# Designed miniproteins, single chains, part 42

Each design is a single chain, and the fold is of that chain. pLDDT is the mean over its residues in the fold that is shown.

## One batch from the design tools (miniprotein)

Design m1439
Fold by ESMFold2-Fast:
Structure m1439 (fold): chain A 78 residues (1-78)
Amino acid sequence: SLIEQLNKLYREALELLEQGKYEEAREKLDKVVELAKQLPSVVRKALVHELEETAREYEAQGKLEAAKILREAAEKLK
């Protein structure tokens, strides 16, 4: 399903962020955004919340660049 594909891409993006592979993570998140735009607004709002919450967690850990990339993805869905 589209939701399963989105969840897989999001997980892969987070793994890439943990590895410092920021360009590859952005590419995966762009695909997540594209899939989310095809889904109902309730799913997009839930994903925005998830992206912002994960970014806040990364900021608390000092992972500022990873957090910035997640916030950029969230803004594309607003």
Scores: mean pLDDT 88

Design m1440
Fold by ESMFold2-Fast:
Structure m1440 (fold): chain A 58 residues (1-58)
Amino acid sequence: SLDEVRKQLEQQKQESLAHVRKLLERQGLSPDEKERLLAHLQGQLDQVVESELAKAEA
């Protein structure tokens, strides 16, 4: 179902963001740099989720 697809994609998005946060912490980046990179990644992942949901509805 579409709801299951949305749930799965949101879960994958959150796991990807959490993984990248850990990697950035190890790199010693400033808080501002981490926020910019994570915001960019979140925007990219949001677009992927919307695209996959549109395909699932078709």
Scores: mean pLDDT 81

Design m1441
Fold by ESMFold2-Fast:
Structure m1441 (fold): chain A 94 residues (1-94)
Amino acid sequence: SAFDELVEKVKEVVVNGIKNNESVSVIRDKLRELLESAEELTPSQKELLLTTIGTAVQEVVDRYNNGEISLEEAIEEAEKRVEEIAKWFREHEL
């Protein structure tokens, strides 16, 4: 589905951002551009996804930068959180 393809692209942006040590602000800007191209979503749905995913990415990056988790664990947790957000969104918003 178009939404499943969007979720895979979101995971790619987040994972590559974390791997390349990009700031959360840069990752969020890339996510905003990606979501703006998603014609299947309303503006409110785009903002909800950007805010929810952005918060999850911030929490994971903060724990990684504080030395609480490894890079591998940060990537795995970020992918899991995006997948959980996507599942919730599909059930409640789509």
Scores: mean pLDDT 88

Design m1442
Fold by ESMFold2-Fast:
Parts: sequence; C-alpha cells; structure tokens
Structure m1442 (fold): chain A 85 residues (1-85)
Amino acid sequence: GSRSAVLGLIDNLLTYLDGLIDYAQSLGDDDTVKRLQELREEVEKLRLEAESIENPTTDEYYKIVDKLTEILKKADELMNEMEKK
C-alpha cells in the first residue's frame, strides 16, 4: 500500500544520505557533512510522520513524497558539488 511504498522510499533515501555522509567525511568536507546530517534529520522526522498517520489519506502521503523529493534534490546538489572538487 501507499504507506509501505513511502516507508520504502524513506529507507532508500536514508541509505543514500548515509553513503553521501561517509563520502563527504572521506573528503574532509565538514560543511557538506553538516548539511547532509541536517537532511537526514528531516527524513527521520518524515518517517515518524508517516508512521504516526492514523487514517492516512492519499493526499497526506503525497505531501510526504513531495518533501522527500525536495530533500533528494538537495542531496543530489551536494553530491554534484563534492564530485566537482
């Protein structure tokens, strides 16, 4: 269902962010590590929101997906910045 799909997206994004944090740490890029950790905290908050929905509407899950998509775009921008160094 929509809930399990959204939780799967969250788990995938957390795994992606953890990999990016490890990469940024290997580069000694403390500023990028901090930004990625802030994005990871936002994803964890969205996970709690998704798990706490008692009567989920499709619209509520779509709002979470939209926020996850924005976080993914920010993570991809940070990845591209690291790769250009």
Scores: mean pLDDT 83

Design m1443
Fold by ESMFold2-Fast:
Structure m1443 (fold): chain A 83 residues (1-83)
Amino acid sequence: MDPAEVAAVAADLKTQSPEEVIAQLDAAQKMTQQMAEKTGKLEEGARILAELDRAKAAVAAGDYVGAAEHILRAERLLQEMVA
């Protein structure tokens, strides 16, 4: 994982309220579940949902670096799912 990408995502998350970030992650989880159901890729979708859930927990704890790492893992898994 690129430390510069983690730092950039963490910096962006810090410009938003925790409530706004969690709402965005909730929306991403809903879209992921719909895509997984539509494509039949339920196992891949479950892995993305788990990373987004960990990101929400990190945001709630004030750990924006940890949140950024989980978001980037979720994005990578999503790219693999739709490739």
Scores: mean pLDDT 85

Design m1444
Fold by ESMFold2-Fast:
Structure m1444 (fold): chain A 73 residues (1-73)
Amino acid sequence: MVTTAEEAFAAGQEAFAAGDLEKAISYYRSVVTMTEPTSPLAIEALRNLAEAYKKLGNFEKAQEVEEKARKAE
């Protein structure tokens, strides 16, 4: 069970390391939903989300997410 943004972020990192990119994307999206858009954790989740999309070959979504992270900073 994921009850905090920090737990969702950790779960996302574990899924990413295991190669479960779809699961990692789901957890990172949860982090962004749970936090303020300009929070450091949300920005880091967006950057990791972009990296997961790149590994899936979805460069368009990776670029959108990178732009969101850049604007939030």
Scores: mean pLDDT 80

Design m1445
Fold by ESMFold2-Fast:
Structure m1445 (fold): chain A 76 residues (1-76)
Amino acid sequence: GGAAYDQKLKEQLKQLLRDFQTDPSKADDVIAKLDELKKVASPDLQKEIENAITTIKSRKELQKQQAERQLQKALQ
């Protein structure tokens, strides 16, 4: 049934977000898994997954910029 399946996918979404928070280096792997989830999710859950992907990409980019600045300072 769709509702039970959506609940399971929503739990997978929450777990993937937790995995990213625990280990930000897994961002690309988490995004790939979220893209797979989006392909089988309901339209409402697809929007939640798209928002999650956007959030992860934004946080990944911010971390990359911070790491680059720290590296540049350490090399100077």
Scores: mean pLDDT 79

Design m1446
Fold by ESMFold2-Fast:
Structure m1446 (fold): chain A 93 residues (1-93)
Amino acid sequence: MTEEEVRRLEELIRELREALKNGDRERAIEVAGRIAELLGLDPEEGARIARAFLEEAKEYVTELGRVGFRSPVLKPGNPIAAILAALLRELKE
């Protein structure tokens, strides 16, 4: 990975964090797909995982009625899911 690619990844993570903080789900999914591309993952699958994760996490982040995650569909070990979980935990604090 080049120095330019590292800075681009940092910028995308910053944008993802901002989108999550603002509740901009559409932007968050788009940025997550770009992060997947940079990590050498399938951007389609990255976006799908982000979409599923954010749908599951929507009520948790907004605190509308349900807290926590119990979905086995969002398996640990996927970097996109891991990044999203870390950012959402930080924003929840």
Scores: mean pLDDT 66

Design m1447
Fold by ESMFold2-Fast:
Order: C-alpha cells, then sequence, then structure tokens
Structure m1447 (fold): chain A 76 residues (1-76)
C-alpha cells in the first residue's frame, strides 16, 4: 500500500496495467482503466490506491471476462 504512494503517476499507471494484465485483463482495457483513474483522481494517489483493490475484488467475484465486458462498455 504505502509503496504505491511513492510511485510517480507514470509508475502508478504502469503498475495498474501490470496487475490487471496478470489477472487476464487485455492491455488496451488495462491502459484505459489506468488512464481513467489517474485523470479522475489527479492529485489523489491515495484514492487510486484504495480503489485498485476494489477493481481486483470485482474480477475475483464476477470473473475476468465479465469485468472486461463491463469496462469496455463503460470506458468506450
Amino acid sequence: FEELLKLTDEELRDYIVQILREKGVPEEVSEALARDLLERYKGDKEAIVKLLPVYLDWIDEEGVERFVERLRLELA
């Protein structure tokens, strides 16, 4: 948690993309979500870091396929 707060915006974006891809989320969707989070919560890295586990929980609860379908609709 605290380690993520030490990252630059670029490093945090890369981390979000990496962790989502490790869960099976396609690169383009992972990049779109990471960008959306950094733009919506600009200047509040704590909010982004707290939200990331929520998205990971959604993947675990509904499955990666359902999560990706939903994000494609919301981020399009």
Scores: mean pLDDT 78

Design m1448
Fold by ESMFold2-Fast:
Order: structure tokens, then C-alpha cells, then sequence
Structure m1448 (fold): chain A 68 residues (1-68)
């Protein structure tokens, strides 16, 4: 159960960090209009990737814990 709790905390931490980095990339687009769309797309892709990876790792830890 401690492993699952730790994995949940790590997943939340990764998602929060990814959200902050995505916001930073989006705000960089404000100063660089020529690359705004590219930076926004990069931010979206990074956030989606991080959420999927964090979720998959959490699911793996939960499955291992359930296997005793």
C-alpha cells in the first residue's frame, strides 16, 4: 500500500510539474509570435505524454501491489 501511495504522489508531482512547464512554454509564445503555435503544440504534446506516462506507471504499481 505504501508503494501505491508513493506512486500516486509521484504521478501527481509529475503532472503538476508538466502543467507548469506547459504554461511556461505557452507564455514564451507571447514573446515569440512566430513560434507561438509551435510552442503551444509542444506544451500540449508534453502534457499529454506526461499524463499518459504517469498514469501507466501508477497502473503498473497498482497491479504489482495487487499481485501481492
Amino acid sequence: EEEVARAEAEANKRILEASKQAHDLATQGQADPANRDALLQQAIDYLIKTVKEAGAELDRVRAEAAAR
Scores: mean pLDDT 79

Design m1449
Fold by ESMFold2-Fast:
Structure m1449 (fold): chain A 75 residues (1-75)
Amino acid sequence: MEEIAKAAEKELKEKVSEEELDKLIEEVKEEHKDSSPAEITLATLERAKELARELGLENAAKALDLRIKEIEEKA
């Protein structure tokens, strides 16, 4: 789990620019501005997972899917 998460973070940093990630986060915040912080976080992670899948980042997509499930289970 931990190793996959670290590999995912490295993949995202190498393949996705900080500007692209910032834009994605801002778009989600604007679309969900009236939502709870937890809902915004989940929406951001789901959008990031879709981006990772489009870019072929297998470890990133897997780590994001697991993180979404952890947050949903804990919430």
Scores: mean pLDDT 72

Design m1450
Fold by ESMFold2-Fast:
Structure m1450 (fold): chain A 68 residues (1-68)
Amino acid sequence: SPVDRLIAQARGLLDWVRSNMDKFSKEDLEEAKFSLEVYRDQLKDVDPELAKELDEEIERLDEKIEKL
């Protein structure tokens, strides 16, 4: 289903960001943040637990961007 694909894509991106964010440029961090925010907004009513995990990672990315 479109929903199952959306969840899989969001989880894949979240896992990739968590594993690779230490290697990201400022531009990469900003792009990752925007992509996670898009998935969060689409999933907030569909998968609130995943939306919460996305919010936690968005916060980590934001903190890292602010330190650059």
Scores: mean pLDDT 88

Design m1451
Fold by ESMFold2-Fast:
Structure m1451 (fold): chain A 65 residues (1-65)
Amino acid sequence: GPEAAELARRGAEAARAGDAAAAKEYSQQMFDLGTGGLKAGSQAGADAAAKGDAERAYELLNIGG
């Protein structure tokens, strides 16, 4: 849902800034939303990463998910 998408975007932004701790926190919050929420968040995160930080966001979301 929108919350998962926002968490994925914030995670990607944290990864871009080099803040691995913050990125990990967002990944954990996405996990709390369950499979459906995580899937939506992962899609939003992947999309955001493709726009500017594909490798970092994908790496963190893939490791977290």
Scores: mean pLDDT 64

Design m1452
Fold by ESMFold2-Fast:
Structure m1452 (fold): chain A 96 residues (1-96)
Amino acid sequence: MEEVKKLLDEAIDHLQRAADAASDFGAAEVTTLLIGAIVTRLYADKMSPEELAEVLRRLAEKARELGDKFRTSNPEAADHLERAAKLLEEAAEVAK
């Protein structure tokens, strides 16, 4: 659980940086993902390991999708989204 929380906190930092970099149009999607990650972190201790792993995988998939979307228009946001996706994927594997 401690390792999952650490990885999730690192992912949240990258999602926050992505949101800051995407301050123009499209920032709403990144901010929604950031809120989802924060809520997951807040309720991590209340979820089963399987439920937590599933939620983390879904967040990772969304971070990757947004990273791909921003890759050409906003590489800084895309890089932070890609890092967040990898951290969320790692957190999902540890949660299992």
Scores: mean pLDDT 84

Design m1453
Fold by ESMFold2-Fast:
Structure m1453 (fold): chain A 98 residues (1-98)
Amino acid sequence: SDVVSATVPVGGQVPVTIQGKTYWLGVYQLDATDYVVTINDADGNLLAYSHLTNVKDGVPVTAPLRTPEGEVIGTVTITYNSASNTADVTIELDKPIP
């Protein structure tokens, strides 16, 4: 499995390299405890996402990483840091990004 880690500002995106290709990793807050992690290509097309619930400051939360069609291709773990409004993101891929 490929493992990728990055610190992402909530509401922002950062470039990450996976298997020699650049993707854009985003973290977005939907409500007080509900977050979405996104993986986009350079053109902004959504390739994968994870929906994370019950997110608390400093507590790691893990959820499946899915294609837009719903196929599970790996896992995402986030740890939210309220002091910086960032998430530490770890992605573990079991299948290639489409």
Scores: mean pLDDT 87

Design m1454
Fold by ESMFold2-Fast:
Structure m1454 (fold): chain A 76 residues (1-76)
Amino acid sequence: SAQFNKLVKELDEAVKAQDEEKTEKILKQLSGLVKTEEEFQEVASAVKANLKALDPKSEFAKKVESGLIALAVKLP
């Protein structure tokens, strides 16, 4: 999906910028679009690559990880 690919790219950019509000909004939009484990892995790869560059003790890093877990829980 073009919308899915656009949101994954925007998520990568938002996490790199440490834009908490934008990251949360994009993760919420992706929660309605992610239907398969393959799609989830694309989102997880974008997020986890950038999380490794963040301080793992930061509230932002923890909030991003929680959002990713929420996506996984919604998978069938």
Scores: mean pLDDT 78

Design m1455
Fold by ESMFold2-Fast:
Structure m1455 (fold): chain A 70 residues (1-70)
Amino acid sequence: MSPSQIGRTYSHQLSFLDTDQQQTLSDRIDRSDPSVIQSVQDLLNGQLSQTQFQTVGSQQGRRRSIQRRR
C-alpha cells in the first residue's frame, strides 16, 4: 500500500489513541517505518493489546517537539 493508504487505514484502527498520539503515529506510518507497521499488524492479529501497542510505540518512537514529561 502507499504511505497515504497505510496512514489512513492504521489511523482508523488506532482510534483508541489520543488525537496527538494518532497524528504522531500516522506521520511515522507515512514515512513507512517498518517497526510501526509491524506493531500495527501485530495489534490487528491479536499479538498485542491496545495498551501494549501504546507502550511499544512510545519506546520505539521519535520525539517531535512533544512534552518530554507525560
Scores: mean pLDDT 56

Design m1456
Fold by ESMFold2-Fast:
Structure m1456 (fold): chain A 66 residues (1-66)
Amino acid sequence: SPLLQQVKKQVEESGKKSVDKKTEKEGIKEMKDVADQLSKQSSDGQLSKDAVMQHFNEVKKKYEKK
């Protein structure tokens, strides 16, 4: 839970970087979707911080190239 809250906070902070409003909204939505998916999997304590950061970076790269 705390780890996923940190991911969501970083998503919100990334959205503040003066990107296009549509791209920002879509990027934040996708990052939150990833965080929520990982939250369901982390209920058993199997989720590592590295796995969460990897998914976060993949979503970030996806929207940075557009």
Scores: mean pLDDT 62

Design m1457
Fold by ESMFold2-Fast:
Structure m1457 (fold): chain A 81 residues (1-81)
Amino acid sequence: LDEAVAALPAEDLLAGIAEAERLIKEGASEEEQLLIAGNLLLVRQSPAAPEEVKAAAARALSLVPEEILARAEAEVAALLA
C-alpha cells in the first residue's frame, strides 16, 4: 500500500479521495463506507503521501459515521500488525 501510494501522482490520489467523499454523501452502504474508510486511513498514515493528500483523506474520514470509522481503524490496525 505504501508502494501504491508512492507510485500514484498526488492528483490521482486527490481524485480518488474526492470520489470517496462523493460515494459517502450519495448514500454508500455501511459495508462500502467501511471499505472506503479503511482505504482512507491507509492513505492518511502512509509516509509516502504528501501532506495535502493526508489532509484530504482526513476530511473525507470526517464524513464517515464514528462507529464505522472505529471499526475501520480496528481492521487497519489488525492488517498492519
Scores: mean pLDDT 78

Design m1458
Fold by ESMFold2-Fast:
Structure m1458 (fold): chain A 64 residues (1-64)
Amino acid sequence: SERDRRELEKLLREQGANDTQIRTLFHLAEIAGVSYKTLVEWLKKGKTPQQIIADLASRINERR
């Protein structure tokens, strides 16, 4: 979803995320199988980019 990807990128930038953080978050989201729409909802509910990166990394580590 191109629209959800653009909205996610906009929200991440508004919260002060740099290009490296945004790229890392997109990469982890793809590996974890979490949709961009879900990540947009997490940001709107008050999660920070750093918290989302940590949550995605944790999910990847726990998946077998």
Scores: mean pLDDT 83

Design m1459
Fold by ESMFold2-Fast:
Structure m1459 (fold): chain A 87 residues (1-87)
Amino acid sequence: APSIEEQLEAAIELLEEAARRAEEEGDEKTAKMLRKHVDALRRVLEDYRRGRVSEAEVRAFLALVRQELSKIPSLAELAERIAALLA
């Protein structure tokens, strides 16, 4: 199974890809929100690497990001891809 660090890195990559697609489609509001989540997850990754947050806290944060994405119909597939990383 992938490590929590690998799951977090994969989630960041998925969000970055989605933000780029939103920018290409002219959906600047969605792109801005996705980049905000990327910035938050990158901070969590650095804190995890420095021993400042636990694996359980990282999992909780990823679950919150998934929950927020699931509220937006155009991001439902992205939310499910992140859910698959957490399984």
Scores: mean pLDDT 84

Design m1460
Fold by ESMFold2-Fast:
Structure m1460 (fold): chain A 75 residues (1-75)
Amino acid sequence: SLEELEEAIREGLERAKKWSVEALERAIKGLKDTIEYLKELLEVVSGELAELIKEAIELLEKALKELEEILEKKK
């Protein structure tokens, strides 16, 4: 569910503050790849599932921005 995704994002972002630069760079790349995959998935889904995926993409893009900010503070 989206609520479970929001919680996973919050927990992940708190943990990320303690990660190495290399771990953050890998996480950022993985998240970018996941967002692109979800955008591709939107081409084959419709209705309620498509709306949920769009909301998930928005949440993940916000998380990506926060991870990039955490990385910048460690450089």
Scores: mean pLDDT 86

Design m1461
Fold by ESMFold2-Fast:
Structure m1461 (fold): chain A 65 residues (1-65)
Amino acid sequence: SKEILEKYVKLVKEKSGKEMVPSTEGASPEMQAVAEAVNKALGYTPTKEDQEKAAEAKEELKKEL
């Protein structure tokens, strides 16, 4: 739902401290590539730590559901 997506984006920003476009499992490879390109264009390349924080945000959302 839209509410879940908004919570996910907020949690990613809270954990990583950066604005980023989260990737969603089940999204097309084209959409995932666009998200990566946008993050690069913003001068932001997700580090291993940022990727781990995004994964933690997903797990927290699953627990809240």
Scores: mean pLDDT 59

Design m1462
Fold by ESMFold2-Fast:
Structure m1462 (fold): chain A 83 residues (1-83)
Amino acid sequence: MADIVEELVDQFPARVFLGVLAQSKDLRVWELLLPKIVQTPDWREHLEKIIRLTTNPELRAIVEAILAQPDVAAALAAVEELL
């Protein structure tokens, strides 16, 4: 999964990966996709959708911590700190 995501992450819009990220237990997938999603104009809505779709409590906690940040720069710093 992660190898396919790594190949495609630069070729497709971040929104097409929300379901993949939400259902993944692979830390490498989170490391690849979370910075991409946070840099989208609707990043808060995308992260809220991930919280609704995920059954992984660790991913939910990480995404909730990122959502608590005031802006994109702080959100990216949180991704780097948590992953």
Scores: mean pLDDT 74

Design m1463
Fold by ESMFold2-Fast:
Structure m1463 (fold): chain A 97 residues (1-97)
Amino acid sequence: MDAVAVVTVRLPPISEEEAERLRRWMEDTLRRLAAEEPGVKAVGPASLYRDPETGEWTLTFSVVGEEASVRRVADRLAAELGRIPGVTVSTELLRPQ
């Protein structure tokens, strides 16, 4: 059964250039992990948002496909991101109706 995994990443208040470098690295990592999982159908583009009050960045990624495959990709991405100091990661699995 198809599912959507949403990975939300919070970054400390860094420069826009550094946030874009991290977003690109994270997107490349996600695409690499997704390519290893045959149950993945699509990877959404990363969205990047800066909180104007805190200066913190929020990145959101989506992965669509078979539930077990998208869960594995999301969990692997969260583990890779968890190695970066100051980064907070949360993962949500959405099932279609």
Scores: mean pLDDT 79

Design m1464
Fold by ESMFold2-Fast:
Structure m1464 (fold): chain A 95 residues (1-95)
Amino acid sequence: SRDELLEKAEELLRQVEELIRNRSPVEEILEKLDQAVEEISKLLSPDQASRLRGTMSGDLSNIRDIYPVDPEGALEMARQRVDYLRKLLEQLKKE
């Protein structure tokens, strides 16, 4: 159901936040964030899902590239992506 997909997406975002707080390996953070994007995409129209995947693919690539030079900046970027996805989920809950 839609409610089950929303709960799963929220749980995945909580897991991403936990990995960031624990300063887990960047690839683990990126893999979990990508899983969250995939689950959220199931709640969106095909056009919205395509745009989200495109934007997030670029953002995740940038985080990976920046991490070896600026780990703190990369983790901050990851937190900003979690915040964006959380706001998107809050909007979807109201629909």
Scores: mean pLDDT 88

Design m1465
Fold by ESMFold2-Fast:
Structure m1465 (fold): chain A 71 residues (1-71)
Amino acid sequence: MPSLDELEARIKAIVLEILETGDEEAIKEVQKLGRELKAKLDAAKTEEEKREHLLEAYRRLQEILDRVKAK
């Protein structure tokens, strides 16, 4: 399992990759997801809660990137 720092780094990398595509719909979806993730992380009290939120965000970001790349 990746560490929290490693997972955050992967999320940042995927976000940057999506931004580089210039896909406006994907970028808006990423921005919304980022706001949701920040709120969840700010509310999380345990490492387990943070990990769950980061893993969910990572999976959603991968799905967005895969859709953009399939175009």
Scores: mean pLDDT 81

Design m1466
Fold by ESMFold2-Fast:
Structure m1466 (fold): chain A 102 residues (1-102)
Amino acid sequence: AKAEEVAKKVLEKLKSAEGVAARKLLLKALSDSSLSAEAEEAIKQLNLASTPEEFLEAFAKLLKVSQSDSKAKNLLSELLKALGLEPADVEALVAAAETILS
């Protein structure tokens, strides 16, 4: 599926020098004591994701939390920007996340 291909690209980028900014954002977010427990768990799972499936599940959790937590919403926006994803790739991730949350 397109979302799995995008998740694979993101995981490869996060393990590369190009992913340094995105990894720093995730680590900084985990140190923020004002995050909700749900946001903290989603960010932790995203940082630990090693497969496209694990990444999509963590992304779905973060997307859900972002609907009620403005800090999680801001982090998600910054993360997607740091990853340099095309709009079509972002749309594929969101569509897959909405399916997981259904």
Scores: mean pLDDT 79

Design m1467
Fold by ESMFold2-Fast:
Structure m1467 (fold): chain A 74 residues (1-74)
Amino acid sequence: ERPRPPLSEEEVLEDARAIRRAVERYEKTLSPEELRTVVRMFLLRLRQLMRVSGIESPELRETIAELEARLAAL
C-alpha cells in the first residue's frame, strides 16, 4: 500500500466535469457502440479518482451514477 498525496476536491471535480463535457460532445458525434466504450473508460477513471482521493462529493457520485445509467441505456 503506497501513500499518495490527497487530491483536492476542486481538482477531482474539475476532472469529473471535463469527463461529463466530453461525454456530451461524444454523444453527438460517436455511434452508440463507440460511446459505450468511451463511457466505460470514463467510469473506470472516475471510480479510480474517487478511490485514490477519498473524495465522495454529491456531484462526483451523481456524475458516476449518470454515466452508469447512460451505459445501461446503450
Scores: mean pLDDT 77

Design m1468
Fold by ESMFold2-Fast:
Structure m1468 (fold): chain A 55 residues (1-55)
Amino acid sequence: SRLEEIAKRAGVSVESIRAAALSGSEAVINSAVHEISKAAGVSREEVRKELEKLQ
């Protein structure tokens, strides 16, 4: 899946991304989107879309 590809590129687990998506905290979600986007080399919009699918 695209989420698994992004997680692998960012060097994080899918479980950690799911935890951030389900945190209920806008600050945690925004921070995760920013960091994952930079680490994976994908847009913040694409990362946010994948996180929203987990909610």
Scores: mean pLDDT 83

Design m1469
Fold by ESMFold2-Fast:
Structure m1469 (fold): chain A 62 residues (1-62)
Amino acid sequence: SELQKQVQQAQQELDLTRQAGEAALELTRKYGTEEELRKVEEEAKKAIEITQKRLQEAEAAL
């Protein structure tokens, strides 16, 4: 169904967001400042929360 496709898409977006956030954090820990690390951590957390909420909303629509 179309709703199942939306759930799959939301799951993929969450997975990609987690991967991107982890990569950005690793890079910033190696080459960035403590202030930059805190900013990247906050942005990664917010991005994950947004994509998790989208997945939950898509699953609730099933």
Scores: mean pLDDT 86

Design m1470
Fold by ESMFold2-Fast:
Structure m1470 (fold): chain A 61 residues (1-61)
Amino acid sequence: SSLITKAQTLLDEIKSNSNDPILIKNAEEDLEIVKKSEDTEKVIAGILSLIGIQEDIHFQK
């Protein structure tokens, strides 16, 4: 699925740009939701959560 690929890429970027273990754990949990959910709305919510974490990393120092 293209959505799983997008979620994996977002997780990889988060792990490359952050050393925060809580943010990384939350991102890994969001990826698992995207991989395991059969509900399209839950898959989209997981991806949006990953995007939000990535954006927060870009704006936090």
Scores: mean pLDDT 80

Design m1471
Fold by ESMFold2-Fast:
Structure m1471 (fold): chain A 90 residues (1-90)
Amino acid sequence: SEALLKEIFKLALEAVELLEKRDLEGAEKKIEEMEELRKKLPKGSQEEEVANGIIESLKELLKEVKENPERAEELAEELRRIIEDAEKKL
């Protein structure tokens, strides 16, 4: 549902903000919440595809922030823009 996908976008932006602040534990928790909501999306839907893309991008950002914490703010800002642009196309 569009409402469920919108909730996933909200959690994604919260996770990005936590990663920008290098709160890795907080970000992991938000990603887990997004994965639970994704399970409720219709299988094979465009909404599931979009949610999968966002979750995978956040997992990659989490990994990059762990490896290169000095790049956290730059990488978080780039992903935030991508997420906001994706939400506008809903």
Scores: mean pLDDT 86

Design m1472
Fold by ESMFold2-Fast:
Structure m1472 (fold): chain A 76 residues (1-76)
Amino acid sequence: MSEIQKKLQKIYSEVLGKEPVPLDADFYRLGGDGGLLKELIKKIEKEFNVKIPDSEKGVVRNITSAEKFIKKKLEE
């Protein structure tokens, strides 16, 4: 697993209160809601020093999509 994936797994687990969080599992299917989604986005933005615009918030629906977005922003 990449370092980004490891950090994302911790954040998703903390926000959802569930372990393990599968990389491709949908956030809403795991019990996430609008409030938890806002918390998730804020934690990701702080951890990786990136901004997730409202138009792109769907990238955090699963860990795999969030990782790809973060890698693109960090130009990795």
Scores: mean pLDDT 81

Design m1473
Fold by ESMFold2-Fast:
Structure m1473 (fold): chain A 77 residues (1-77)
Amino acid sequence: SEAEKLREERLEKVRKAIEEYEGEVIRDATREEVREALKYLTSPDPSLSFSEELLERLLRSAPKELILEELEELEKE
């Protein structure tokens, strides 16, 4: 379905951004906040535009390893 394609595209985009991010990490977000941001960024809802600003904020807010762990858990659900 189109929703499944959109989710896969967003998951791949977010994963690449996390893996390639080499900038500063300020650790301002909780694990729960990271999870909620990832749910929004990987939403299959075509009415929700992808937020580049939220992605950039997320990448600065927690260690890469933490964000990847939460993304992997989200992919399993």
Scores: mean pLDDT 82

Design m1474
Fold by ESMFold2-Fast:
Structure m1474 (fold): chain A 138 residues (1-138)
Amino acid sequence: SIESLTDKLLSTVSDSSLEAIADAVLGHTVPRLTPKERARLVIEALLTYLTKGKTSAVHYLVDKAGLPLANAYSVVELLGVVAEALLSEDFSADYLRKKSTLKLSEAFYQKISEALTALSPEDRAAIRSVLLEAASLA
């Protein structure tokens, strides 16, 4: 289930790494949430996208976190790009920009690139394993 895969990531991957990725993807959205709650939100949205599709992930962010619809679409799009980067092991800002349909600032993609590049090999392997498991359920 999405809950069991989320709990697996939160127990296995370093809190600081997941929080950095969540901060990079969410930016200034959901400022009322703690860093740990933001990390859980991002993981559950990503796993919802991989298992149930984009529309379900967008509705999850709107319903669970109260994101405006446009912000929810942007977050899901960025999570798809992050998943592709983790699976291809290309974390460069240029790769993220090229794969994204969003026309965001260079600084935004650089922040995501830095968060992904800071992942330990063990944390990268753990995330990749869960992403592949989630994709196999779709």
Scores: mean pLDDT 84

